# Ledger of designs, part 53: designed miniproteins, single chains, continued (3)

Each design is a single chain, and the fold is of that chain. pLDDT is the mean over its residues in the fold that is shown.

## One batch from the design tools (miniprotein)

Design m9830
Fold by ESMFold2-Fast:
Structure m9830 (fold): chain A 86 residues (1-86)
Amino acid sequence: SALAELLARLEAEARELEAEIARLADAPPVPQAEVEALAERLLAAGLISEEQAAALKASDLRPADLLAIERQVEMRRLAAELEALE
C-alpha cells in the first residue's frame, strides 16, 4: 500500500538522519557564514523572529545542531501545510 511505502521511506530517512547526527557529534563548529545564511533564510521565510535570528547567529553551532534546527523548521512547515490541506 502507499501508506506502507511512505512509512518505510520515512523510517529509512529517520535512520539515515540518526546515523548522520551521530557521525557529526564530534564535528567542528559550523562556519559563521553558514549559521548567518541559515538565520537569514529562516527570518526571510517568517519562521523565526529577529531576536531568534540574532540568538542563532551568536551560537556556536555544530552540524548536528543545524540538522536538528532544519528538521524542526521543516516539521513546523509541514504541519502548517497539512492543516491548510485539510
Scores: mean pLDDT 71

Design m9831
Fold by ESMFold2-Fast:
Structure m9831 (fold): chain A 73 residues (1-73)
Amino acid sequence: AVPVIPLSASSDPEMAAAMIAGALKDHDEILLHLEGEDAPLRLTRADLADPEAVLARIPADLRGIVRAAIELL
């Protein structure tokens, strides 16, 4: 099953980043359910080859958490 990770402005940044990084280490694909978005954002390990393109798909208030997750990989 593809892991689904909820992410919002109220998320603990350190825990959320660790959860995202851990899921990406164990799985080729994850889904981020971003607060305010109707559809989950699909991330694969291949997407991490271009971190800037990944971050451009994330709302500005959540980019810090996703950047921290990428830095943990």
Scores: mean pLDDT 82

Design m9832
Fold by ESMFold2-Fast:
Structure m9832 (fold): chain A 104 residues (1-104)
Amino acid sequence: SKEEDINAFKEAVTALLRAHGFDDEEIAAAVERILSKVDKENATVGLETVKELLRVLYPERDDKTIEVDAKSIINFFDLNKDGTVPVRVFAAFLRALLEKGLLP
């Protein structure tokens, strides 16, 4: 279901931030901010959601670098060329990064 897909994304983001050394209070605030940009009706992640995740992970990076990296991530997974990625696909990507010890 879309609700289960969104919850899986929430869990993946939570685990990723914890792996980056964020505490529970920081994780809760960041997860709310990131999820606020998810299209919950279509269960999709767009450019703004990916940019927010990257800003949380890399606050030292400039907005231009964040935008370029976010666009590259969306383009890699955007098989329909509509500027969005299914939440389930993006959650699986974040989970795979965690399993390999890699960062986005």
Scores: mean pLDDT 82

Design m9833
Fold by ESMFold2-Fast:
Structure m9833 (fold): chain A 81 residues (1-81)
Amino acid sequence: SAEEKKHLLEAIEKAEEDIKELAKLVLEGKLSYEDFLRAIENLKGMIEKLKANVSDPEVLKKLEELEKLAEELKKEVEASL
């Protein structure tokens, strides 16, 4: 439904903000790299499950953008080590 789509898009937006905050915390030495990697792995697993169960093109595009963001943040954190 339209309401389910809106809730899903809002959840994706929150996930983007959450992963950005975790990347910031690890760069500031307030979160371990291991905890950050676990968060990235959990996020990737969630994205793959959603991609398997969602056919809406707008949602799929947002999931692909989130996956790309997670990979870019991981590389940024790894470059700081």
Scores: mean pLDDT 87

Design m9834
Fold by ESMFold2-Fast:
Structure m9834 (fold): chain A 75 residues (1-75)
Amino acid sequence: MKEELVEELEKLLEEYAKLAKERGLSTNVEAARENIEKYRDDEEKLKKMIELAKALVEVLKNPDEKLAEELEKKL
């Protein structure tokens, strides 16, 4: 269901934003949220964004801030 994908993605973005804030990083979460609204009816796009968001969270759990910025840009 597209609704479940949107909820999962927003939860991942919230986790990412929290981790980034704890590390003192500036995030562009608003741009990612705009893309969620744009692609809300595109299940494949939402799934790809979820994969990228999961990668961002994992990168912030390991100290590679530059890689996190590059991955966020792809959202």
Scores: mean pLDDT 73

Design m9835
Fold by ESMFold2-Fast:
Order: structure tokens, then C-alpha cells, then sequence
Structure m9835 (fold): chain A 130 residues (1-130)
């Protein structure tokens, strides 16, 4: 139903916002390598959960083409973010602080784009309920 897809989109937004907070913690110059590892592993788990929620939204055949385009864009951005966070984790394991910092900054920017995409999806779904 439309209400169920809106509930899923709101859950995705909450996860996007949590990922943003965890990325900011990983970017803190005071963060230890062990703290950054735990943060990156948690972020990847949250991104994988977001993929499951988006796939659940795509299983509803009543979704509009505009809604499907926003969901598909969300999946693409989220897969890029998973890849970027795996690169960050590899850089951390290699002790490459410069590559780690660059990956974290890129991942923060990707997460901001993903958050904006999810907000647009929620706005579209709310307009359809009105």
C-alpha cells in the first residue's frame, strides 16, 4: 500500500541520517583506528538494510514511474556508498590515513545525496496521500 511504502521511505531516511552521524564520528581527528573500524562496519550494515527496504518498495506494482525512478536512484547511490565504505575499510586496514580521509569525505557527500533523494521520495508519497 501507499502507507506501507511511505513507512519504508521514512525508515530509510532515519537510517540515512544515522549513517551521516556515524560518518561524522569517523571523520573526527580524535577517533581511534579501532573506533573507525567499528563505525565503518556499522555503516555497511545500515547500508545493506537500506538496500533491503528499497527492494521491498520495488515489489509493490502500484508504485508510479516517478517513485520507481527515485527508488532506483536511491539503490544506485546506496551501492556506491557501500563500495566507498569498503574502500575506506581497506584503507584503514592498510594504514593509509590519506586514502581513508578521502574515502570518508566522498562517502559523506554520497550519503548527503542519498538523504536528499530519500526526502524527495517521502515528499512525493505524502503528496499522493493528500
Amino acid sequence: SLEERLELANKILELNQEIGRLLDQALDPAASREERRALLERIIELNEEITKLYKEMLNDPSASEEEKELVETGIELNELLIGGNRVALASLDAGDEESLRRALLGNRALNELLTTNTQQLIELLNEKLS
Scores: mean pLDDT 90

Design m9836
Fold by ESMFold2-Fast:
Structure m9836 (fold): chain A 118 residues (1-118)
Amino acid sequence: TERLREAAEKAEEIARELEELYRRMKEEGAAAVAEEAARKAEEAARELREMLERVEEDASESSRHLLEGAIRALEAAARLLRETAETGDAKAEQALRMLAGAAALARAAAEALRKEAE
């Protein structure tokens, strides 16, 4: 359906943004990017929650679980990123791992939703 296609495109956009944040944190230093990354992770989680509500009736249980996983990973990443911004590097590696996990789950959700839209 058109809704599933639009959801897939949005999830892919979010995955790309998270992948770029991960790259910048690795290149520029986690603490330098952490506050911006936390805000973007919080925004991405909100957008995915809105998307999940929109596609709840159209998306498979599997796709919904991937979106729920991405949301939870983003919320965990945002918390760890805010802690990284406050403490320097103490939680930087955990924040990076959680951000990478969120990106992977968002990408998996995009792929699943795209296949369901076909």
Scores: mean pLDDT 85

Design m9837
Fold by ESMFold2-Fast:
Structure m9837 (fold): chain A 130 residues (1-130)
Amino acid sequence: GDMLVDQVELVQKATGLVPTEEQIQEALELVLSNKPFVEIVTRIAQAIVEDVEKGASILLLATPLTLLEELLSLSDEERRALAEESYELALKEKDPEVAARHYLKAMTAYALLKDYDKVVALAQEFLDRV
């Protein structure tokens, strides 16, 4: 079976983004990697800063399906509040691995809101702190 087919369809339905085969492959390599989470989020943030729509596609495909489904079950207002809460938790967190998880959650929530200005801002801030 195709590991990301359902997630590609979910991303397209939720955001209108159409992931390319190259973006799907990059997301698969990140998900299957044994790299520290901070390194995974660093690669995603670099992609977002270079090309926000490309980076957002990779981000959403690399996000755990359970988290993506949780965020999609929320209203736009609840999703924005959760993004803001996750960002505040990232700022207070001293563990880089835990901070990276909070940044990923905030960026994913903003991407699902199609608030790409916020996604780029958080990605750039993450890169400036790593």
Scores: mean pLDDT 85

Design m9838
Fold by ESMFold2-Fast:
Structure m9838 (fold): chain A 84 residues (1-84)
Amino acid sequence: IKLLVDLPEGSTASLGEIASVVTDVVSQLGGKITSVKAVPVEGKAVPQLVVEVESEADPEVIAEAVKTAFKEMFGETPEVTVEE
């Protein structure tokens, strides 16, 4: 499973904080993260986070859990897209 996490342009969350939240959520769902990469996005001050996950859970469930955790931790709702 590959997750694309797009932060709001006004976000002040660090990449380390983002990676920590995603890791915690995935672990709670019985999965593991195999790769985390920050990819620069043209025209944006904040990079896109590309997270590769191994999990038995539905990819959409993982994406929604990540969105919910971000809203609770940072008061912001990121766009989380599943790429297969």
Scores: mean pLDDT 74

Design m9839
Fold by ESMFold2-Fast:
Structure m9839 (fold): chain A 93 residues (1-93)
Amino acid sequence: NKEKIRKLIEELKNTPDDEKRSELRREIHNIEGLSIEHAAYAFKLGDKETGELIVQEIAARELKKNNQDELTSEEHEEEALERIKKLLEEAEK
C-alpha cells in the first residue's frame, strides 16, 4: 500500500491534466494506509496541494477512528490538522 500511495503522489505531481488530477485525488481519498510520511513526500516533491490534501485526509480518518461526538467534528478536525502540521514541521528539523 505505501508504494502504491507514493506512485499516486508522483503521478499527481507529473500530471498537468485537471480531470486526471481529480481522479488521482479521489484515489488518495479512498486508499488505505495513508500516513504523515506520504504528506511529507508530496511536500518534498514541491506539490503543496497534494501534501495539504493528505494532511486533511489523515485528520478526517483520525476523527472517524476516535468515534467521538459528531457535534464537535469540525473543531476536532481543525485540532487534528494542527497536530499533524506540527508533526510534519518537527520531522523536517
Scores: mean pLDDT 72

Design m9840
Fold by ESMFold2-Fast:
Structure m9840 (fold): chain A 65 residues (1-65)
Amino acid sequence: SMEEIEELARLALEAFPEIGSADDATRRRALRVVYANSREEPREPSEEELEALLGKVRELVAARR
């Protein structure tokens, strides 16, 4: 859900504060780690989930400016 995507994006920014100023590749790596750790059995996010997470990180970073 979008609420789960927002919570994971917030957790990623807390766990990896450097992604606030990082490129998309670095953000994708951090988001994959956070997503995997949110599951009982770690797995990769879908491309759709990863793009939603990236968009949410961009929104949260922009809102801090």
Scores: mean pLDDT 79

Design m9841
Fold by ESMFold2-Fast:
Structure m9841 (fold): chain A 58 residues (1-58)
Amino acid sequence: MKGIVTEDNKELQEFFPVGTEVDLDEFWELRQKAVDDLMKKKRPLTPEELLEEMKKYI
């Protein structure tokens, strides 16, 4: 499913400029994998840690 990056989606803006068309299903799958990996480490999830983990998959 394709979606447009909006000003309200700060996570997508870290990887894509506002107005970029992205595959939301692929993005959400990647984000979920990053969350799962961080949760396995039993650490508090911060926006910075999630961003760094996601960079491994992009």
Scores: mean pLDDT 70

Design m9842
Fold by ESMFold2-Fast:
Structure m9842 (fold): chain A 79 residues (1-79)
Amino acid sequence: SEAVERLAAALQAALGLSPEDARETAETLHRIGGEETTRRLAAALEALLEAKAAGDEAAAAEARRRVEALLAEIARRHA
């Protein structure tokens, strides 16, 4: 899925994961959260990386809040 591929790429860039670890993590998050949540998480991480590269602290804080909210949603579905 495109969402899994995007999330894997974002996890590699954000956390320094290997391609294998990033893909396994993205696939696990996709199994729990589904396609839409995975797509939104990928977009939020991409926005966080862009904001950090630009030195935009406000945009980075907003993207981080979105990442945290989506991870909390995935955690709720897993519980």
Scores: mean pLDDT 86

Design m9843
Fold by ESMFold2-Fast:
Structure m9843 (fold): chain A 81 residues (1-81)
Amino acid sequence: SMENEEKYKEILDKFGEELRELMRRAFEIKASQEALEEMERIALETAEQMKEAYENKAPPEEVEEIARKGLEEMQKVLDAA
């Protein structure tokens, strides 16, 4: 539905904004190359899972939960860096 398309867009936009902020912070704290690569790996895997859920017509709430978990895993890498 058009309503779900708007929700998916909001979820994707928010994920992109939060990802950008996490990467900015990683560079500010001078995170190691290994930490940056791990964060990038998690980001790419999360984006693929979000895409798969979207293509399988999962509710927006499921795509949002995938995004949330991916961001949490990236935050854990940042916190350990």
Scores: mean pLDDT 87

Design m9844
Fold by ESMFold2-Fast:
Structure m9844 (fold): chain A 86 residues (1-86)
Amino acid sequence: MSTKEEIEKLIKQLDEKIKKLKEALSKSENPQLQKKLQNEIEKLESLKRGLEHALEHPHPQTENIIKSAKEKLKEADKLLKEFEEE
């Protein structure tokens, strides 16, 4: 997979997770979980913007953004599981 293809795939995955986190936020009655969900949404949206910028203007930090996006997607999955276990 080329770097461009990897970035495009990650952007799609981030979009899907952001949508799920926003749905979880709207359904959660737990204030602590709501705060965690909101913070995670903001982090994923920031990473998505970084990846979109890197897609148009790649430079050495692109690899670090890709790594961060993969790590944050795993954190989002854990948080969604926490919501499902409520």
Scores: mean pLDDT 81

Design m9845
Fold by ESMFold2-Fast:
Structure m9845 (fold): chain A 64 residues (1-64)
Amino acid sequence: MEEVSPEAVEALQDIIERYGPEGLLEVARKLGIEATSLEDAVRALLEYARQHGVEEIRKAAEEL
């Protein structure tokens, strides 16, 4: 996926910096996204950001 929003990438990097890669799975679960792998979580979160906005991801991460 080459057309990735810079804001979405920044949000995912922030989660990894604060909680580690496992934080991506926890944020995905908090948003009601079924993710079985880290790779799947990244893809699902990037798509979620496109549909609902990056702020929803940031809010979910802050509540971890």
Scores: mean pLDDT 79

Design m9846
Fold by ESMFold2-Fast:
Structure m9846 (fold): chain A 65 residues (1-65)
Amino acid sequence: SMLEKISELRKKLNELLVDKAERGELTPEQARKVMELYRKAIRNIGTDPEKALKLLEEAIKILES
């Protein structure tokens, strides 16, 4: 389901954030941008879940780059 995919991406995003922060590899700029995308994704879960997925994927891409 769409909600299951959103849940999986949220978990992956949180794991990546924690891992990078613990390694000292998370920049303030990356953290700010990722949190901005995450907040927008959360606001869209109920109204536009496809947009929420794309925003979460964009946040993950920033952390993987």
Scores: mean pLDDT 86

Design m9847
Fold by ESMFold2-Fast:
Structure m9847 (fold): chain A 88 residues (1-88)
Amino acid sequence: SMQQLRQQARQTIQQTSDLVSQARDAIRNNDVATAQQILEQMREQQVTISQLQQKSREQNDLFTTMMLESVISQTNTMIANIESFIAS
């Protein structure tokens, strides 16, 4: 249902926000081990976000689709930042 999809989207957005904060802290503290763990978790979140975005498109939920598009962009940027940090 649209209600269940939106609830899942809100939970996924919150989880992604928490991972972004944890990633920033790991990079700031030069904690490579934690950064690597967060990278793996963020890649799992990418799969979840992509699946939710597909479902929102199938249901013509444009609002949820646009929100998830923004979250995908943020996740991709942070993954690139973590990968760059680990490669340093």
Scores: mean pLDDT 88

Design m9848
Fold by ESMFold2-Fast:
Formats: sequence, structure tokens, C-alpha cells
Structure m9848 (fold): chain A 73 residues (1-73)
Amino acid sequence: DDDKLRRVGELMDRAVGIVGDSDRYVDDMNKQAERNSSNPVEMQRLLDDGRDYRDRSGREADRLVREAGRILD
């Protein structure tokens, strides 16, 4: 079914995009933390923000992958 394959492709493309955007965001937060190394509280806050964003994005990507798997089942 072409419609099922299209939906699976769209969900997988979204999941890949979320992971890529998350990696870029975490890289930016890490660079900001390095620039704030003289302020341990701000540095930790930036690192925590990057981690939280990655965790949320990972859960969203996993949800999309599970949805794609259900379409194929």
C-alpha cells in the first residue's frame, strides 16, 4: 500500500530531522557552556538544558518510529 509506505517515510524523515536538530542544539548548548566556564551555575544550567532537550527530542523520535512500526505491522 503506497499510502502506508508514504506515511512510514514521512514519520521516519521527521524522526531523523528531530535527532539532527537535537544534536545541533546540544552542540550549541555545549559551546555556550564552554564560553561560560567561569560561571559554574550558568555552565551547568546550559548543559542541563541541552540534556533535557535531547531527552525530549529522543522521546519524540522514538514515538514516531513506534508509530511507523505499527503501520508496518
Scores: mean pLDDT 86

Design m9849
Fold by ESMFold2-Fast:
Structure m9849 (fold): chain A 81 residues (1-81)
Amino acid sequence: APPMVDTLSKLSQEEREAMFEGLKLFVDAAVRSLAASPAERAALEGLLEQAGAAIKAGDVKTAAALIRELSARLAAMRARA
């Protein structure tokens, strides 16, 4: 799979924002399914807020790094479920 930075760089700003809205729905479903603690939910919501701000600013590199961190946290939650 191509690096997330390269993937985001190929998308228009409108497509990046649409992808981010889909990511928000996915994370909400995942935290409900994985019985996330309030602290874990708050951490994921904070990462989503920061990633959304980076996407709106056109900061693809920061957005990609934040999405990787979010994915890592979700993977860790799945591993203990």
Scores: mean pLDDT 80

Design m9850
Fold by ESMFold2-Fast:
Structure m9850 (fold): chain A 67 residues (1-67)
Amino acid sequence: VNPLLLEGEALDALGRMAAWLGDYELAIEQYEKALKLYKEAAKEGVKEAEKYLKITEENLKRVKEKL
């Protein structure tokens, strides 16, 4: 288990929960933190991080439309 990927997944989950609760500002903050960690994990060669990065970028764009 890569620590950057694990922390990114946790922050991504928090972002999803915040968005579901209607807290779009918190969701954006958590997604941006998750994206940073996923980018670092992808740079280290974690292929799964690239998939999560793409999904989280799409979720972030959707949430930004709500503000």
Scores: mean pLDDT 83

Design m9851
Fold by ESMFold2-Fast:
Structure m9851 (fold): chain A 101 residues (1-101)
Amino acid sequence: TMSFLRSIPDHDVAFLMLANFGSGAAINALKTDPRVTADQLNQAIRILVNKGDITGAVDLAQTGISRGIIPSRDSLNYALDGARSQGDTSSVAELERILAE
C-alpha cells in the first residue's frame, strides 16, 4: 500500500480515498507520508465521521497531532457532534480533551 500511495500523481486524492476505505489505512498513510497537510487531515476526519467511524476519526486526529499536524477546531467539533449523536461517551471525552489544549 505504500507503493500504491507513491505511484498516485494526485497524492491528496489518494489519501482521501484511503480515509473512505477505513481509519487504519488513513492512519498508516499519515504515519508514513510526510506530505500529508492539515487540510487533508481535516477532510479525512470528516470522511470518517460521515462513515460513522468516530473512534477512527479520534485516532486519526491524535496521530496528526503526534506528527505536528494540528487538526482544525471545526473538524474536531464536527467529530464531537458525531460522537454525541452516537452516544460514544469515550470519544466525547477524548475530543473535549483535545479541544481544551
Scores: mean pLDDT 76

Design m9852
Fold by ESMFold2-Fast:
Structure m9852 (fold): chain A 100 residues (1-100)
Amino acid sequence: EVVELSDEEAKEILDELLKWLEEEYSDLPAFIAAVKAERDRAIARLEAGSPYSTGELLLAFLSAAHRAAARELPPDEAARVSERITAKLQELLDRAKKRL
């Protein structure tokens, strides 16, 4: 679900998601490094005044994180990690909506 968020709210979601990934997948440093790079690109786009909505940028980040999992991890593990990332992002988005 795409929601309209402030740049600060989107940055909070990206930061919290990355902290969760570092905690859950500390044994996958290459994958974490790839996701960090995608998070940094998403934040840079927000700070540059991207023409895309915050929701579109978060979805673009999610897509990039799924591609990073597929690139860095075995197929079965990539599928499970991608599903858990999608679920965590949805949890964080739902939490943000309740604060609005």
Scores: mean pLDDT 77

Design m9853
Fold by ESMFold2-Fast:
Structure m9853 (fold): chain A 76 residues (1-76)
Amino acid sequence: SSLERRRKQEREQREKELLEKLLKEGISEEQAKEILRLIKASDLLREKADETGSESLRKESEKLLEEAKKLYEELK
C-alpha cells in the first residue's frame, strides 16, 4: 500500500541521515553500522510487538534501543 511504502521510505531516509550524522561525529563506520543495526532490529521488533500484542517482543525492542543509546554515549 502507499502508506507502507511511505513508512519504508521514511525509515530508510532516517537510517541514512543517522549514519551520516554518526560518521560526521567521528564514530567509526563499523560502530555507526552497529548502532544502526540495533535501531533497525528494535524498530522491526516494535512493529511485530504492536501487531501481535507480544509483551516479550516489546521488551526486547526497548532493550535493543537502550543498547544502541549506550553504545552512542560510550564513544570509545
Scores: mean pLDDT 80

Design m9854
Fold by ESMFold2-Fast:
Structure m9854 (fold): chain A 79 residues (1-79)
Amino acid sequence: MESIEKAIEGLDTLLANADQLSPEQVAQLEELKKGYEEALEAYKKGDLDEAIKKLDEVIKREPGSGLAKKAKEEVEKKK
C-alpha cells in the first residue's frame, strides 16, 4: 500500500523534528499518522471496507491530502 506507507514516512520525518513544532501541531500530525496506520493495518488484514473507512476519516481531517485520496482509490480498485 504505497500511498499510505509514503504518508506515514512523511509524517515520521515531520515528527522527528517535533522540537520545531507547537504541541498542537505535533498532536495533529500524530492523529493523522494514527489514521493512516489504522488504514494500513486494516488493508493488511484484508478488511478493505475498514481501510476505506479509516482513509475517509483522514480525508475529512485533511481534505487537501492527495495521498489519502489516492490510497482510497487504490483500496477500492482491490475490491
Scores: mean pLDDT 79

Design m9855
Fold by ESMFold2-Fast:
Structure m9855 (fold): chain A 96 residues (1-96)
Amino acid sequence: MTPEQRELLNARIVFENFEEVEEQVRLFARYLLEAHPDISLEDLIYAVARHFIPARIKEELEEALAAGDRKRVLELLESDPEGARLVELVREVHAE
């Protein structure tokens, strides 16, 4: 994907099933790690969650994101099956 294509994905994407966004999340997380190699796992998850939002927890997640509550964002994502899959993928990318 080009930088221009990644910028177009900067629109917040609400997803019902993680499989719909899995490859975009992987590429986005890798791009952020390449640009910011010292980014923490918590900050990487927070950055991804600003752009890829599980539909079931959308309202609560948006409130946590607006508050800058990184711990609450992680807790909400891990409480949702689709959000947990996103967190797992971001952890795998961060460990690379």
Scores: mean pLDDT 80

Design m9856
Fold by ESMFold2-Fast:
Structure m9856 (fold): chain A 64 residues (1-64)
Amino acid sequence: TVQEEAEKLEQETIEKMKTASRDERKKLLMELANKLLDLGVPVEEVGQRVGEVSDQVAQIQAQQ
């Protein structure tokens, strides 16, 4: 489903962001947003999902 594909993209993005620089993380979040829009995810939900991914990565980074 679109939901399962979105969750897969989110997880792949989180994995990439764990080792990325700040600038690269910003680029990865923008790429995630575009991919979610291409999947047909509503704009409002895309913003929420991208924000959640960003927050998860920030929490992981804060624990280092």
Scores: mean pLDDT 81

Design m9857
Fold by ESMFold2-Fast:
Structure m9857 (fold): chain A 72 residues (1-72)
Amino acid sequence: SAEEQLKAELAKINAIRDLDPEVQALLNEIAALLLKAYKRGSVTAEERAQFAALQARLVALDGEGLAAIGEA
């Protein structure tokens, strides 16, 4: 149901908040890159490299972070 999905998303946000400010900053940077690329319809080589590096770092830290990226 919609309520179950909303609660699941809230739990993810709360978990991210509890991790640390540096993890929140990392996720925000990934989200900003994805949004920028999505709006443009393309990704520069530099942005692609940055995204790959940030993704690898997040995957090493927390598998749940990878799920959040996959939903974007």
Scores: mean pLDDT 64

Design m9858
Fold by ESMFold2-Fast:
Structure m9858 (fold): chain A 74 residues (1-74)
Amino acid sequence: MIAELQEETARLIEEHGISPEVRALAERLEAEFLAKVPELKALYEKDPEKAQEEMEKLLLEGLEEILRAAREAA
């Protein structure tokens, strides 16, 4: 799923092009996700299934925000 979400985002960028706004947003969301990694690692040690669900939710929310920005920039 994570790889599929990244692939879908890459396809949208390739099909519609990348605007400076979309690129800046993607970089910001990546930094925010990386900041959450220590919490996700701690959760994974206690409950791997829940950690994966939390990670998938964060990626889905990020993807939706990128999609909105891409549609707005197009």
Scores: mean pLDDT 72

Design m9859
Fold by ESMFold2-Fast:
Structure m9859 (fold): chain A 66 residues (1-66)
Amino acid sequence: VPLTPEQQQQLDDLQARAAEAVRAGDLDGLERSLVQLADLVGQVTGDEAKRQQWIDATREGVAHLR
């Protein structure tokens, strides 16, 4: 599924923010960026169940790192 220019920019921004959060040890920033990425993927694919699964997995993974 092709991304719109706006979605591609959002993806690039979210990837950059996630990488920065990892370098800084910012688990809250990492969680926010990954949840927003899952939201974007859900919008592009229309797969709400998969979007929710990725959000839940992200939150659980980050919680285990706390």
Scores: mean pLDDT 75

Design m9860
Fold by ESMFold2-Fast:
Structure m9860 (fold): chain A 65 residues (1-65)
Amino acid sequence: SEASKYAAGNILLAAVEVLGGEVVELGKDRLVVRFTGSPATGEEVRRLAEAAAELLGLKRVEVRE
């Protein structure tokens, strides 16, 4: 359901923050996450952000330092 996708997307955004990512923008069509850390953790943050964006119906996702 739409509510289940919304809940799952927000759980993944919480996981991004637990790994040290910062949600700097959550707009109509885009998610921007900032992460400064190891490349390995950055790859995990990117995957979580991309999955969250898909669940939330956002067309664009960016992970930056």
Scores: mean pLDDT 87

Design m9861
Fold by ESMFold2-Fast:
Structure m9861 (fold): chain A 56 residues (1-56)
Amino acid sequence: MEADALRAVAAVNRLLNQNASPEEIRARGEELRAAGVRPAAVDAMVRSAIAQMEAE
């Protein structure tokens, strides 16, 4: 697995543990995409995190 994908997952999990808002999670995902992390991996992780928050 590529290091960039692992960093994206770790960053999203950290935000979830800090009770971050969905907007903060999306903003972080967009920053990672702009930095060159694979868009598909970032989008999938952001989507999963937001869905998990909505489901409890």
Scores: mean pLDDT 67

Design m9862
Fold by ESMFold2-Fast:
Structure m9862 (fold): chain A 70 residues (1-70)
Amino acid sequence: TAAEREALRRIAAGLAAQPASTRLARVDLLRGLRALGLSDATVGRVAAGLPAPTVTPQEAAAVLERVAAE
């Protein structure tokens, strides 16, 4: 939905601004997206773009922006 695309872009912008030394647990990121009301389909698309259990904020931001553009 348009609201989900806007939410993904907003989250991506915040993540992109984080220090590159930061590491995020994939499961925590996906849980956070679900808590914000994103659909299982949207969260599944993000999960597919993040195969590793730990990601940088910049890697996560890039995937969220790609999913938002699709």
Scores: mean pLDDT 82

Design m9863
Fold by ESMFold2-Fast:
Structure m9863 (fold): chain A 76 residues (1-76)
Amino acid sequence: SKIEEAKEIAKRGGFGKGTGLGLVEVMKKQGMSDEDILKGAKIGSVPGGIPVTREIEKLLKEGRIEEAKELLDKVS
C-alpha cells in the first residue's frame, strides 16, 4: 500500500527528529491522503528536504492543514 511504502521510505531516510517518519505519523493523524503521506515521506528521505518536512510538521501541528498541503505540493 502507499502508506506502507511511505513508512519504508521514511525509515531509510532516518535523519533524526523531524524527518519523514515523524511527518508520516503527523499527516496520518491529521487525516491526509495516502498519496500526500507518500509525497511527504519522499521529501523527508533526502537531506535537502529536512527543513521543509519540519515546516510541514509545524503547520500540521498548528492545524494549518491547507497551508501544509500547499507547501507539500510546491516541493513534490
Scores: mean pLDDT 73

Design m9864
Fold by ESMFold2-Fast:
Structure m9864 (fold): chain A 95 residues (1-95)
Amino acid sequence: MKEEAIELLERARDLLAEAGNASKDPWVQAELTLLLIEVHLTLEAARKGDYETAAKHSRRVAEKLREFAKTVSPDIAQKLREAAELLERAADLLE
């Protein structure tokens, strides 16, 4: 279960990197870079066994991604919603 959660966090990180690379808007790229940093810190917390912190921040980042998805192009929004779903599933597995 914890190993599956870590894999989901890694997949969410990769989807956010793809969204950033696909975006032509520098402001969208900047926001995605900040969200990627938060996912990276969450992944490191999970790898260190701090599952409570990782679950809490996974849910917070998922919420931020869903809000941000409302403001970007449909193709980028889809990747953000997929990443949010992976983060929520990871959080559930970390509890």
Scores: mean pLDDT 87

